Designed miniproteins, single chains, continued (5). Designs and how they scored, part 50

Each design is a single chain, and the fold is of that chain. pLDDT is the mean over its residues in the fold that is shown.

## One batch from the design tools (miniprotein)

Design m17720
Fold by ESMFold2-Fast:
Structure m17720 (fold): chain A 71 residues (1-71)
Amino acid sequence: EEERREELINRVLTYLEEHLAYGETVSLSAIARALGVSKSAVSRAVRELAAQGKVIVDERGNVSRAEGNQP
């Protein structure tokens, strides 16, 4: 289960890096549809990525790429 979670986390991050420019947002439902996984699974992966500072999640659950070290 942890291995599958890490795989999904990496796939979500890669999807965002390939399909999303900085300043763009994508919904959890769109990511779930693109990756063929449940919205709940994407939500957990996105929460983990946000905890790592790799993505930003708004109050509606829309996801964007984090600027990392750029102000």
Scores: mean pLDDT 74

Design m17721
Fold by ESMFold2-Fast:
Order: structure tokens, then sequence, then C-alpha cells
Structure m17721 (fold): chain A 80 residues (1-80)
């Protein structure tokens, strides 16, 4: 399913973070959001979107993109 693919992409993002690959993590979390948004609404989808947006907020802040970090943080809060 699209949601299972989104969760797999999210896990790839976590694996990239463990390897120190910030750009790979960002790409994977953005892919997880893209796939999750195409899936039907569910609590599982909501939780994934919240977590992915939270992590992207942190990673964009680390890259110095504070405007994008703030946007992702606001979106993460809307899913909580």
Amino acid sequence: SLLEQAEAAFQQGLDALSAGDVDGAIAAFERAIELARQAPPSERRRQLLSRAHTLLSFLYAQKGDLARAAEYRALARSYA
C-alpha cells in the first residue's frame, strides 16, 4: 500500500540519520510525506505525517533554513 511505502521511506530516513547522511534523510522524509498524502486518511497516516514533519523541521534548522524549519514545525503541530 501507499502507507506501507511511506513507512518504508520514513525508515530509510531514520537509517540515513544513523549514518550521518542529512541530505539523504531529508529526501527520504519528503518522500514519506509525498506517499502518505496520497494514502487514505487514517490515524496511522496522521502519526507518520506528524513525525516526518517534526524531523524535517529539525533537519532544515541544522542546514540553516530556518524559514522552512518553521513551516515544517507548524505542519507537524497541525497533525498532533
Scores: mean pLDDT 91

Design m17722
Fold by ESMFold2-Fast:
Structure m17722 (fold): chain A 71 residues (1-71)
Amino acid sequence: HMEELRKQLREVLEEIGRAEKNNDYDKIVELAKKLAELFLQLGLPKEKIENIRKSVSSPEAQKILDEALKK
């Protein structure tokens, strides 16, 4: 269901922020890949994807999202 998937997106974004504070790079990579999968599963319009990307402060996570979404 869309509402549940959007809640998962928010939770993943919060976890990325926490992992960045802890310098847990492996976790950041894992969470960014999960976020990219959620974007694809939701079929989100481009504008929504950009809004979610803006809430991600980790440059590592943003790089992974860009690479995953290109595929």
Scores: mean pLDDT 72

Design m17723
Fold by ESMFold2-Fast:
Structure m17723 (fold): chain A 107 residues (1-107)
Amino acid sequence: EAERQARLAELAAELDRETKREFGYQLVIDAIRAAKGDLEKALELVRRQAERDPSNREVYEEAARFLEDMKEKGLSPEEALKIVNDKLAEEQARRDALLAEYRSLTA
């Protein structure tokens, strides 16, 4: 049915957006760890990676913006890591819910 196909297309688009958000948060975590908690160095690492992987430029730009915001708020590396890990867990839960709905429509 046309309505079912439209909903499947919407869910596929949401799942793609969700995968990109998870990738972005994972990039922030990896950069902070690689920089040994130096948020400014983590930001430089993310910006450098954007030049090496232009197909995912938007994700790197969002990760850089997130790091900039955390720096402006004066957060410690531990506080920043807690926030980004919590956000990653939220996005993973959202993906699981979207996948469950997608499966129910394709069964």
Scores: mean pLDDT 84

Design m17724
Fold by ESMFold2-Fast:
Structure m17724 (fold): chain A 97 residues (1-97)
Amino acid sequence: METFAGRLVDGEIEVDKLEPMAPGETKEVKVKVKNARLEGDREVEIPDFEGTAPAVALDEPDRYEVTLEAEFGGRRYTIGLLIKNGKVEEAWGVVEE
């Protein structure tokens, strides 16, 4: 399988409101991704989708890591998000073809 990794650019990413959690706690949250692209050595469009993903509380207040997996058209997408104060601080992804 050819693997492509990059930053998640553009796009509208919505994550369900996260309740305060203790560091290291995990909670399933709903994530919506629209019009997103993955940028590295080239650009790959991420299909629009909604899914449920584990959110893990980090040692910083209101900071969470979310990892979302999805499959479309024979490709596997892994999207990582760093969220602070209800905003996406950092986003990255991996596509396996």
Scores: mean pLDDT 74

Design m17725
Fold by ESMFold2-Fast:
Structure m17725 (fold): chain A 61 residues (1-61)
Amino acid sequence: MEKVREAAKKLNERIKSAREQAEKLMKDYPEVEELARKAGASAVLADHYIKEIKEKVEKMK
């Protein structure tokens, strides 16, 4: 269980960083704006599901 919790925590941190980088890419590189925007939106959805995973892991204790 602990390894799963740590992995989820690390993934959540990487998702937050990815969202910030996606926003920067949209500003600095118009050529990839559409793809960067979609990546950011996907990161928001992933963050939502990660919260559900954490709740599931807590119940499995």
Scores: mean pLDDT 70

Design m17726
Fold by ESMFold2-Fast:
Order: structure tokens, then sequence, then C-alpha cells
Structure m17726 (fold): chain A 58 residues (1-58)
């Protein structure tokens, strides 16, 4: 349905903003690129799981 697709899009957009903010904060703190990459990957996987759960309700 359109409502679920709209919720999925909102979750994706919020995840993108959070990832950029986190990456900038970690860079400012001098965290290694590898650690930043791992953290962003974890956040991306959590977002994908939320989207999968919403799709199961279709």
Amino acid sequence: SQQIQQQVEQIRQQGGKESKKLAQEMLDKGVSFDDISNKITQLSQQTAQQIQQLRQQL
C-alpha cells in the first residue's frame, strides 16, 4: 500500500541523516575510517531489517 511505502521512505531518509551525523561526529573525534565504516554498516543493516518487517505486513 502507499502508506507503507511512505513509511519505508521516511525510515530510509532518517537513517541517512543519522548516518551522516554519526560519521561527522566520529571524524571530529579522530575515530578510524574502518570503525566509522563498520558503524555505518550496522546502522544500514538495522534500517533494512525495519523495512523487511514493514513489507511482511503487506
Scores: mean pLDDT 72

Design m17727
Fold by ESMFold2-Fast:
Structure m17727 (fold): chain A 74 residues (1-74)
Amino acid sequence: MEAAIERLRELAARVEETKDRELLEELATLHAREVASLARTEEQREKMREAARAARERENLEAAAEAALAALEA
C-alpha cells in the first residue's frame, strides 16, 4: 500500500510537469487498484470485528445466565 501511494505521488508530480496523457492514464489505473485493494481489506477486517464481538457477547450472556440461576437457588 505505502509503495503504491509513493508511486502515485511520483506520477502526479510528473503529470504536473509534462501534462502527459499516458501518465494521467497510469495514475488513474493505479488509483483504481488501490481503492479496490483497500475496500477488500476493510471488508475482511469488519467481518473479523463482528465475529469477535458476537463471540464475546455469547460468552457474557452464558456467564450472566449461570450467575442468575445460582442466585435464584440461594
Scores: mean pLDDT 61

Design m17728
Fold by ESMFold2-Fast:
Structure m17728 (fold): chain A 62 residues (1-62)
Amino acid sequence: SEIEEKLEEYKKLSEEERLELLKELSKNVEDGYESLILSFAYAGEPAESVLEYLEERKKALE
């Protein structure tokens, strides 16, 4: 899915690049999964923690 492709691209970025991407998404996010990523990033969590949280949420929905 598009979200999975975005997450894989996100994982390839450095911590600084990930945070910059998440901040850019916060300006144009329209719903759901991306909003959760941004909420976690803006809570001051490391990018690794944000990804772990998203993976846990995805797993709970399957």
Scores: mean pLDDT 60

Design m17729
Fold by ESMFold2-Fast:
Structure m17729 (fold): chain A 79 residues (1-79)
Amino acid sequence: LKLTIIDEVLEELSEDTYLLTVTVEAEISADEEEVKEAAAKYAEEKAKKLGLEPIKVGVSVKKTDTKLLVRTGVVAKKK
């Protein structure tokens, strides 16, 4: 499964809590559940690499004519 990373945004919600939003793109013919799982794992690992502990993950999918756009939000706390 090949994902294209479109955007990554890290926002501070409070002194120790952050929201990491990762947008990925995949071909419309890709399996939606596999893309969602891969996107969530990518975002969680990205948060961990930033020194943050993921506490909540949400995933949303938008279908276009040619692509699946998956947005993953990870709420993470500073260790």
Scores: mean pLDDT 82

Design m17730
Fold by ESMFold2-Fast:
Structure m17730 (fold): chain A 86 residues (1-86)
Amino acid sequence: SVGEELILEALREALEEARRLLAEAFPGMSDEEILARHPEAVREAAARAARLAIERLRRAKEEHPEAAEELEEAIRKLEEELELAE
């Protein structure tokens, strides 16, 4: 479905951006090493990724009203995850 494709794309791009920022902040460290040594930085990166995904999904909802229900549910779940992480 269009909604599923938009959700996966938003999540993929947000996660790729977060991973890139972590790699720039901790050059030479593996993903596992960053998680083990800097768990707070990973949590902050995950929160930023979730916020980016929410913004992308809100834009997608405006452009794809046919997928609005699926996108609204995805936004709600991401917002709940952010609230639990705070």
Scores: mean pLDDT 82

Design m17731
Fold by ESMFold2-Fast:
Structure m17731 (fold): chain A 96 residues (1-96)
Amino acid sequence: SKEELLERIEEELERIDRYIEELREWAKEATGSVKETLEQLIETLEQDKKRMQELRRRIEEETDPQRIEELWLRVLLITISAEATYIVAERMKRKQ
């Protein structure tokens, strides 16, 4: 249902917020190229969050089931991207 999709998007937005906060803490302790990379990854996550918020708005306003499905697939792509960004950040932190 659309209500279940909107609830799942809210959960994903909260997860991205946790990733951003964790990366910001890692960036505070990092120096040089590691700090620069972490700050770029934070910017990527903030862009992903903004795109996901816009997709949530569009899904909320959309009445066509086919269009809702297409928008949801875009949400899933951002979810995968955010997870990949977090994995890269975790690896960069370990090299510090």
Scores: mean pLDDT 89

Design m17732
Fold by ESMFold2-Fast:
Structure m17732 (fold): chain A 91 residues (1-91)
Amino acid sequence: DDELLEKILSLSEPLTEEFLKFLEENRDKSLAEQTRLLLEKYEPKLEELEKNKKTLELRAVAVALTAAALRRIGDEIDEEIEKRRLKEELE
């Protein structure tokens, strides 16, 4: 299990960064639309992984998608907090 987890994490790290970059490049859209576009882009790759029974890589993608989504939500919350602070300072 430890070696399997280590492999999944190693595979998920570069994917997490790639997914985060994609979400950031589409930050002008709603979070729901960003997520939809991300899934549409990676759907063919996911189907190929499923067809080839690449279960380890599929798990790595699931971990990366979850991590990227959580970090993107965090960044959006932080941006709203900063906007609120700036508005308060200008009053």
Scores: mean pLDDT 76

Design m17733
Fold by ESMFold2-Fast:
Structure m17733 (fold): chain A 83 residues (1-83)
Amino acid sequence: MSREERVEVLARTIIDAAKLTVKDPSYFEPAVLFLKEAERRYGRDVMEEAGKLALKKAEELVKEGKLSKEELENAKKIIETAL
């Protein structure tokens, strides 16, 4: 897997975690722990890129009506808490 592919997969995972957290807030802590473990495994530079890409994609999805503003806010909270 290329670096670019890994960043994209991680960005998608962050968005999926944000969506799950809106449905069930108990998933917030597991999502934060997952991102902290991913930073330990892949490095801070990869995770910073993934976080920025996740927020950019999430904002675009909100404009398209494919993601809620609450899901976007949860994505921001997960990233700020973990990274």
Scores: mean pLDDT 85

Design m17734
Fold by ESMFold2-Fast:
Structure m17734 (fold): chain A 57 residues (1-57)
Amino acid sequence: DLLEAAVREAAARYGLPAEALVEPTRAALDQGGLDPANPVWVRYVADEVARALLAGR
């Protein structure tokens, strides 16, 4: 799954649990009207979500 792969990459980069990023990343893609099959957008959104969660710690 492209979403799971992107989420795992972002989670590893920031030291976060991947499980915490899956639903927020999916919701952000849906809200932004972004194509979930586009690896550029999926990776971008996963990184943004991970950075937002890290900043909230």
Scores: mean pLDDT 80

Design m17735
Fold by ESMFold2-Fast:
Structure m17735 (fold): chain A 68 residues (1-68)
Amino acid sequence: GAAAGARSGRAAAEMGAAGDYAGAATGLHQNFLEGEGEMARYGRLGAEAGRRGDAAASSKYGQLAFEA
């Protein structure tokens, strides 16, 4: 549900803040290598952020999808 998604999003943000950017980057790169286009990838991330109630992340990923 949205609460569980919010917790997962917060954990990912905390991991990034803690400096585990390599782990986060590896996950995104894996999705790209599986044939997911950049626009589609950011759109998916934005939708997931929206579902978990992370309005800031949802807006940012939406902007990135539009710019891709």
Scores: mean pLDDT 58

Design m17736
Fold by ESMFold2-Fast:
Structure m17736 (fold): chain A 59 residues (1-59)
Amino acid sequence: SQLFIDLFRELDPDNSLQVPAEEFIAAMTAAGYPVAREDLASREYAGPVDLVRAIERYG
């Protein structure tokens, strides 16, 4: 959805399409969308979040 695309642009202004999981979780929670850490990186929390995958999951 457009809402998540705009939010992700704020977190990733260089359009790398990847954001650290902790920063993504914090930003989503602050925006009113609490996200389970396990949903982003079931094997590794510290890994970057693929924004395409995140949009598929939450958008």
Scores: mean pLDDT 59

Design m17737
Fold by ESMFold2-Fast:
Structure m17737 (fold): chain A 67 residues (1-67)
Amino acid sequence: MSLVDEMRRTRDMSNDMNSRMIDTMNNGMSLYSIDINKGNVMFNESNDLRTRADMLRIGTDTLEREI
């Protein structure tokens, strides 16, 4: 696999994780007004996705520096 292919794949994963984070956060806010427990679960999922997205971003930055 080329370095460029690896960077593209890592960026795609990071973008997907960020999109899911935003969706889960929005759903969490909506559910929180209806059911606090369900909202809290979605917020926790959003935080997990945020952490994974940050890790992928760091990996992408590292790959970019190798070019």
Scores: mean pLDDT 67

Design m17738
Fold by ESMFold2-Fast:
Structure m17738 (fold): chain A 101 residues (1-101)
Amino acid sequence: ASKEEAEAFVELLKRLAESDLVEVSRSGRTLSIVAKDTEEGKKEAEEFAKEFKSIPIAEVTIVGDRVIVKMKEEGWNSLSEEEQKAIEEAMEEAHRAGLAK
């Protein structure tokens, strides 16, 4: 994975943490994104799914009303320790923001 891909992933995670229209939960290196029961919430979750899918190191799966985002194993293992830390911190922030709502 490139440094640019890692930076794009962190930027999307920060935007996800700022969103009031979706709920985020974390399990390891997997994020679950659930839209709030509004048309705007569903639209925002769909837009996040498309944006994460555009990043080659991200794997996006839709299961019912839930968008599952995880790092590809090869992508994660190709990142520097600093890039891995940045992603882990951004994922934890998105998770904490989701739990606070």
Scores: mean pLDDT 78

Design m17739
Fold by ESMFold2-Fast:
Structure m17739 (fold): chain A 80 residues (1-80)
Amino acid sequence: SDAEQARRLLAEGQEAFRAGNLKEAQRLFTEAYLLATRSLGADSPLVAEATRNLGKVLEALGQHEAAEILRKRAAEREAK
């Protein structure tokens, strides 16, 4: 259920990214990240995959500060 939904969101986000629909990819990867983190926990492979893909999209959009904030937030959550 939640894992399947997160996997679907990741797949849709990757498809949007390949098509150059960067804002749609950002939305989908953000939803996957939030769902996987909330439902599966920070150590889930789906959280790691969503974080990597979201970072790539934010960098492609030139949103380097937003990508950095997400990275730091993930690190803080992992540290408790």
Scores: mean pLDDT 79

Design m17740
Fold by ESMFold2-Fast:
Structure m17740 (fold): chain A 91 residues (1-91)
Amino acid sequence: SRVAEIEKIQEEMDNLPEAERNVLQMKKAKELAEELMEKAGIPEEVKEEVLELLDKAIELAASDPELALEYLAKAEELMREAAAPVVEAAR
């Protein structure tokens, strides 16, 4: 019980201004991704998957910023792959 309370305090200390900034950065990344996907005409199914990955990144940004960055990278990769056929077709 006291160990769990100490772990909770450590989690709250991990929620320093840096962790809060990470959450804000992930939220901004999601906003930008939504705008880019809309402009690029990315299929709705891909948009849904990208947004799910970004939501996971936001969820984890305060508690596990390294894992949050991995989810962000997966979302960016999926967006890039979805845009690649359009770029090739335009050339």
Scores: mean pLDDT 74

Design m17741
Fold by ESMFold2-Fast:
Structure m17741 (fold): chain A 94 residues (1-94)
Amino acid sequence: SDREKALEYAALGQKHYLEGNLEEAIKYFELAAKYSPTDLEKAQALLATGIVLAQAGNYEDAKKYYQKAIELAKAAGPEGAEIKKLAEENLKKL
């Protein structure tokens, strides 16, 4: 399923991130967002992408990803509150 693909890509993104392969981590988290079936799951993947972009020094793209994550987390309602808060906190640190 698309959700299973999203979870597999998120796991690959996390693996590459932990290994210091930031470019590959970004690629896989973007794929996780693409295959995520809900606003909440997409917001989680976009937040992860933004965090890795910020660590790579790409602050302008990180800002865009945090803003997208905030919008989708808000659309998800109460379930998105934690992701929205994390994205807002990361956006303020840029």
Scores: mean pLDDT 92

Design m17742
Fold by ESMFold2-Fast:
Structure m17742 (fold): chain A 91 residues (1-91)
Amino acid sequence: MISLEELTELLEKYLFQPQELSLDERIELQNLLLDQKVPREHIVEALADVFVRHPERRDEAAQDLLDEFRGNPHVQEAVREAVARAEARLA
């Protein structure tokens, strides 16, 4: 199973440095998000950590994920929870 640290690094590259991702890393990340095998809490925490580091671009990055994973309620809910968690940490 992917670690929280590895998931966080992949998500940060995916959202803010897409040129740094290999095709294999991109496919792995998409499969992890779609397959529900990663605990929801890991996805929420990883995204929240990324959003805390990039508060000025958080809304754009969150919207990009919501658009890409449109029709996947698991990812949609995780993204919304991650935004709320990041906002709480920055307050």
Scores: mean pLDDT 80

Design m17743
Fold by ESMFold2-Fast:
Structure m17743 (fold): chain A 94 residues (1-94)
Amino acid sequence: SMEEAEKEIERVVESFEKLLDDIIAAYADNPELAAAMANQFLIHVAREAAEWAKEHGLDPKEVAERIARRLVEILERRGIPVDRERLEAAIAAL
């Protein structure tokens, strides 16, 4: 259901923020690598959300786009540059 999708999106977003903090800490001496790892993690989470959506009879692209939007806001708030072209290509391939 849509309510279950919204709850799952919030859980995924909270989990992403915690793991993102760990990535930033692990690569604190190499901000370019930290940004690359953060963007790779964002794309990975969006793809996993798409698979979850398929299993629950939801549109995988719509769920991936909704989650990606929330995760992009998190990266931007943390001052991490977003690889938008790579993200858009990954979602288009769903």
Scores: mean pLDDT 85

Design m17744
Fold by ESMFold2-Fast:
Structure m17744 (fold): chain A 93 residues (1-93)
Amino acid sequence: MSNPELPELELPSDTPEDRYFYEEMQWANEMAKKMTEVKGIDPSEALSLSYSLMVVRIAEREGVDRSVLSQGTLESARRAEELLEEIRREEKE
């Protein structure tokens, strides 16, 4: 099913690196859907929060210094982590 806020992802090439980024984007889209469905967050806001967390995760894995990321990205990633942790607790309760 297509959603204008959560579009279908296309893999640009069949390299292990591109596959890794594609899988991270799929994860981010799934987390955004959970934020929307469980917490009632707007899909575009949920996607922004989830993608910010994805960017921070990729940067950390690639050894990129956090200082090259914007404060807004870091704050959005932190908020996304808090929301996902709360969702995880609610799903287990």
Scores: mean pLDDT 74

Design m17745
Fold by ESMFold2-Fast:
Formats: C-alpha cells, structure tokens, sequence
Structure m17745 (fold): chain A 82 residues (1-82)
C-alpha cells in the first residue's frame, strides 16, 4: 500500500495543480486491520483541505471511516460502526 501511495503522489500532485490546488502532503498509516490515508492540500480558493480515509486492510475497497476538514473544521464525515 505505501509503495502504491508513493507511486501515485506525482500524478495526484499534477491532478490537483490542474484544478488550481497545491498538494501539501500524502501519507498512509498501516495496522494489521486498517489502512489510513491522509491527504492534505490547499484548494484554488486558498483553503486548507484535509481528507482522512480509513479502509479495511483485507479489502481496500471497504471504507470504515472518512473525514473531510476545511480550514480545520469537519465539513463531511462517514463512520462505519456495526
């Protein structure tokens, strides 16, 4: 997963730049059960956006938690808690 994130970083930076946004950071934290992806960028309006997505390590398509922050405020959140 980390190698995939590192390989995707240049393409993501270019995609953000094409929309007037600037990539600040992209990181991944892995445990035995989860992978947490953190994307931080400045959008075209100068706002700092932080996206945090936690997925199941056994199934990377299964989102367990997702959070979107703009200028430090949570504007959207999804949490899967069975």
Amino acid sequence: VKELIDAARPALAAALASRGATLVSLSAEETDTTVTLTLEYVDADGRRVTEVVTVDAADLSQVLHAELRVDGEVVAEFSYAP
Scores: mean pLDDT 75

Design m17746
Fold by ESMFold2-Fast:
Parts: sequence; structure tokens; C-alpha cells
Structure m17746 (fold): chain A 68 residues (1-68)
Amino acid sequence: MSLEQGFKNLSEIVKKYGKETVLKATEESLRGQGLSDEEFAQMVKKAEALADAAEKEDFEAFKKIAEE
């Protein structure tokens, strides 16, 4: 899948369900993955940044965060 498609999908989901709902679902999913506390914190931080960029429809910021 293209990065542009991922951005569009996340933007639509955030608009439909709200950023907080999407982030809660992501956090619960990540807790089930057996990540370390450090890995979990990094993934949550990245998910928050991606959701923020998607909410603002800022593809350039989204791409930059995804490529980090």
C-alpha cells in the first residue's frame, strides 16, 4: 500500500470516529503485542503524531513522521 493511501485511510477514520477513539484502539492493540515499555511508548507517541497530522490533513507532516 502507498503512504498516500495510508494517510487517506487514517484521515477518514479519525474524522469518522475521532482522534481520541482511534488512539485508544491503537493503544489497546499495542498492549496486546507484547512490546517493551520503551517500544510501547515510542509506538504510542508515533501513533499520536500520525493521527494529529491526519486530523490536520497535513500529508507532508504525516510522511515525515512515518519515515522517522
Scores: mean pLDDT 78

Design m17747
Fold by ESMFold2-Fast:
Structure m17747 (fold): chain A 97 residues (1-97)
Amino acid sequence: DDLDYAIQQVDKGIDDLKKAIEYAKQGDLDKAYQLAVNGLSGISGFVDVGTVVKLVRDLATAKRNGDKEKLLKVIEEALELAQSVKASVQTLRDRAS
């Protein structure tokens, strides 16, 4: 159903964001950026558009500046947001069961 599909899409986004953190830690900022943007795209339907735009802009700036610490912080912010979205969708699914 729609809620199961939504959870699947959010889980895909969370997985991409977790992988982005690992690549950023390894110093692969290009791969980290690509995965973080993909993760945010996966949750974009559940989040305020201004928030998504801000996060993508902050990711692009950190990558351009070679700022690993800033890139990690922005990816972690995006992951917290994705986990919050999952909790909300899971609550709706549980109530619908």
Scores: mean pLDDT 86

Design m17748
Fold by ESMFold2-Fast:
Structure m17748 (fold): chain A 68 residues (1-68)
Amino acid sequence: SMEEIKKKLEEILEELRRLLEEKPTAVAMVAVKGTEEIIKLVEEGMSLEEAEKLLERAERGLQAVKEA
């Protein structure tokens, strides 16, 4: 559901912000800003399919930061 996607995006953003505080890297900064923009776009309105694709992108961003 859209509510579950929004919840997951907020959880990803909280984790990214924590990682950025622990180790400030360019990858973490880009991932935080990208996830903030994704949340804004989802809040402005889009289809469930589009929101799911943006969630996948946010998840990939989080994984990239964790592997850095």
Scores: mean pLDDT 85

Design m17749
Fold by ESMFold2-Fast:
Structure m17749 (fold): chain A 80 residues (1-80)
Amino acid sequence: SMELEEKIEKVREIAEELGASKEETEELIEMVKNGEEMEKIFEKLVELAREKYEKLGLSKEEIEEAIEKHKEIAKKREEE
């Protein structure tokens, strides 16, 4: 299934850009393989990004700005 493989590669690329661990990335890939909605997978990616930025000491405003940037990148990849 070419579509499934394409989705897996997109999730890998976005997870790597967000600095997700190998374990976190593989968990997201399993969600794709299980037929989870791409919206839910991206919500998980956003959640991981928020958690990482919060640990880095970013303010709530800075976190939301960073999340919007990541959503924009994810949406552009979905449209390609």
Scores: mean pLDDT 74

Design m17750
Fold by ESMFold2-Fast:
Structure m17750 (fold): chain A 58 residues (1-58)
Amino acid sequence: MGQTMAYNLAYGLALADEEEGDRFVERMKKYSEGWGKAAEAGRQRALREREERLRALE
């Protein structure tokens, strides 16, 4: 449960504001390795979606 929450929050934050997303991931890493990994996965998903959008524009 907690890891799923960390993933979803990091994903949403990274889509809205990459700096806030990065800070959230770092806070989760300090709190728990598992939560940190889940948060990082959410951030990476946001980055992949941004990359896909940019590639569509060529």
Scores: mean pLDDT 78

Design m17751
Fold by ESMFold2-Fast:
Structure m17751 (fold): chain A 60 residues (1-60)
Amino acid sequence: DQELVQRLYARMPPSLRERVGPGIRDLSLRDFVRAVLDAQGVKVDDETVERAAKSVRASH
């Protein structure tokens, strides 16, 4: 999953990458998704984050 996280980070808009910071590249896919949603101002529960991470994994 770290390779997927690295690819997703590279595809982020520059403004979003600046908000989340480079450290998220070392997170699990679930924690990466949570960090991105937090940076977007989206408040979600752990179940929603888990489903989003599974969806991202299935698409890649």
Scores: mean pLDDT 76

Design m17752
Fold by ESMFold2-Fast:
Parts: sequence; structure tokens; C-alpha cells
Structure m17752 (fold): chain A 65 residues (1-65)
Amino acid sequence: ISKDLEEAILIILEELPKLSKEQQEKLKELVSQKSFEKPITLEDLLKIVEEVDPELAEKIKKKLK
């Protein structure tokens, strides 16, 4: 796993309790579906997060620079 992917996952875990139950379930579904097909990349993860919560996706992008 890349360092950027690990950092993105940590940010998601920190922000997860602030998301609604519906957003949490959606995120879990999309991640599970993607990882079943192939190993999830940072780009895949960011795309999923952006679909669930665009503000969180921008926060992750800012912290990875």
C-alpha cells in the first residue's frame, strides 16, 4: 500500500463518525465492490469518497500535498 493511500484511509476513518449512516453504508458498499474486482488504488478511493461526500474528497486531496 502506498503512503498516500494509507494517509487517505486514516483521514476517512477519522471523518467517518461525522458522516451520516447512509453515507457510511454507501462508502462501505462502493469500497467492497471495487476491492472485489481489483486492489483499490488511491484514485479509486478518491472517486468513491467524492461520490459519497465531495467535501471530504477535497480535504483528503489537500492533506496529501
Scores: mean pLDDT 76

Design m17753
Fold by ESMFold2-Fast:
Structure m17753 (fold): chain A 98 residues (1-98)
Amino acid sequence: DSQAQQLNGQAAKAYSQGKYDDAIDLADQSLSLSKPGSITQGQSLTMRGRALYKQGKYEDAIKDFTKAKDIFSSQGDSVGTDIAQSQLDKAKDKLKKK
């Protein structure tokens, strides 16, 4: 899905600029256009999770990273799986010390 992939790219740019609300909105739009279980869906979930993490929304970030990891793992994408696992571990560590 080229439109979902373009929105994901825009979300990544917004994230890099510290525009986390914009990154979430763009990732949400990408998710609405992505096929369930696709690599693009996993990438959109990872991007939204990263922006949520930056906003201190760790429980929501964990949900997105968990879903992204499951998608990448099911698709045989070891790089995506490793990235999602790393982000998931970071978000979980924030909740272990309440």
Scores: mean pLDDT 86

Design m17754
Fold by ESMFold2-Fast:
Structure m17754 (fold): chain A 71 residues (1-71)
Amino acid sequence: MAAVHARLRALYAAAPDLPQEDGIKIVAAMLYAVAGFPDEAARIFDELAAKETDPQVAALLRGLSAAVRAL
């Protein structure tokens, strides 16, 4: 969880103006991770990374996907 928390903070610092839809999906992914569904959480982060045009933000989203899969 500490690694996921650190990566989530980095994502918010890099993308302060995230679209509301993407913010809701990030919250849903974190709820899946906490509920014991890390594969569902990782899939949401992978989908967000795939549509992201900022390479730094996309890399942070892929890092979150890997971190939640490791839980």
Scores: mean pLDDT 76

Design m17755
Fold by ESMFold2-Fast:
Structure m17755 (fold): chain A 81 residues (1-81)
Amino acid sequence: MVKELEDKAKEAEAKGDEYSAKMMALNDEALRKSGDPALQQQLLDQSTDYSRKSAQYYREAKALKDKAAEAAKEKAEAAKA
């Protein structure tokens, strides 16, 4: 159902936002640790991992939204028959 796809997309988008916020927090922390290059690099590596997770959830959300839009379009076309 379209609603189930939309609900799933919203959940995935929320998780994407959560990881995006964690990524930004780690980037800010890395900037504060400019005196410790090893720790700064570790924080940046972790930030990169959260960035990948955020991007993955946003891609899933987009795919679900696209699928919901396509299903809604098909239902509209079927209603004309």
Scores: mean pLDDT 82

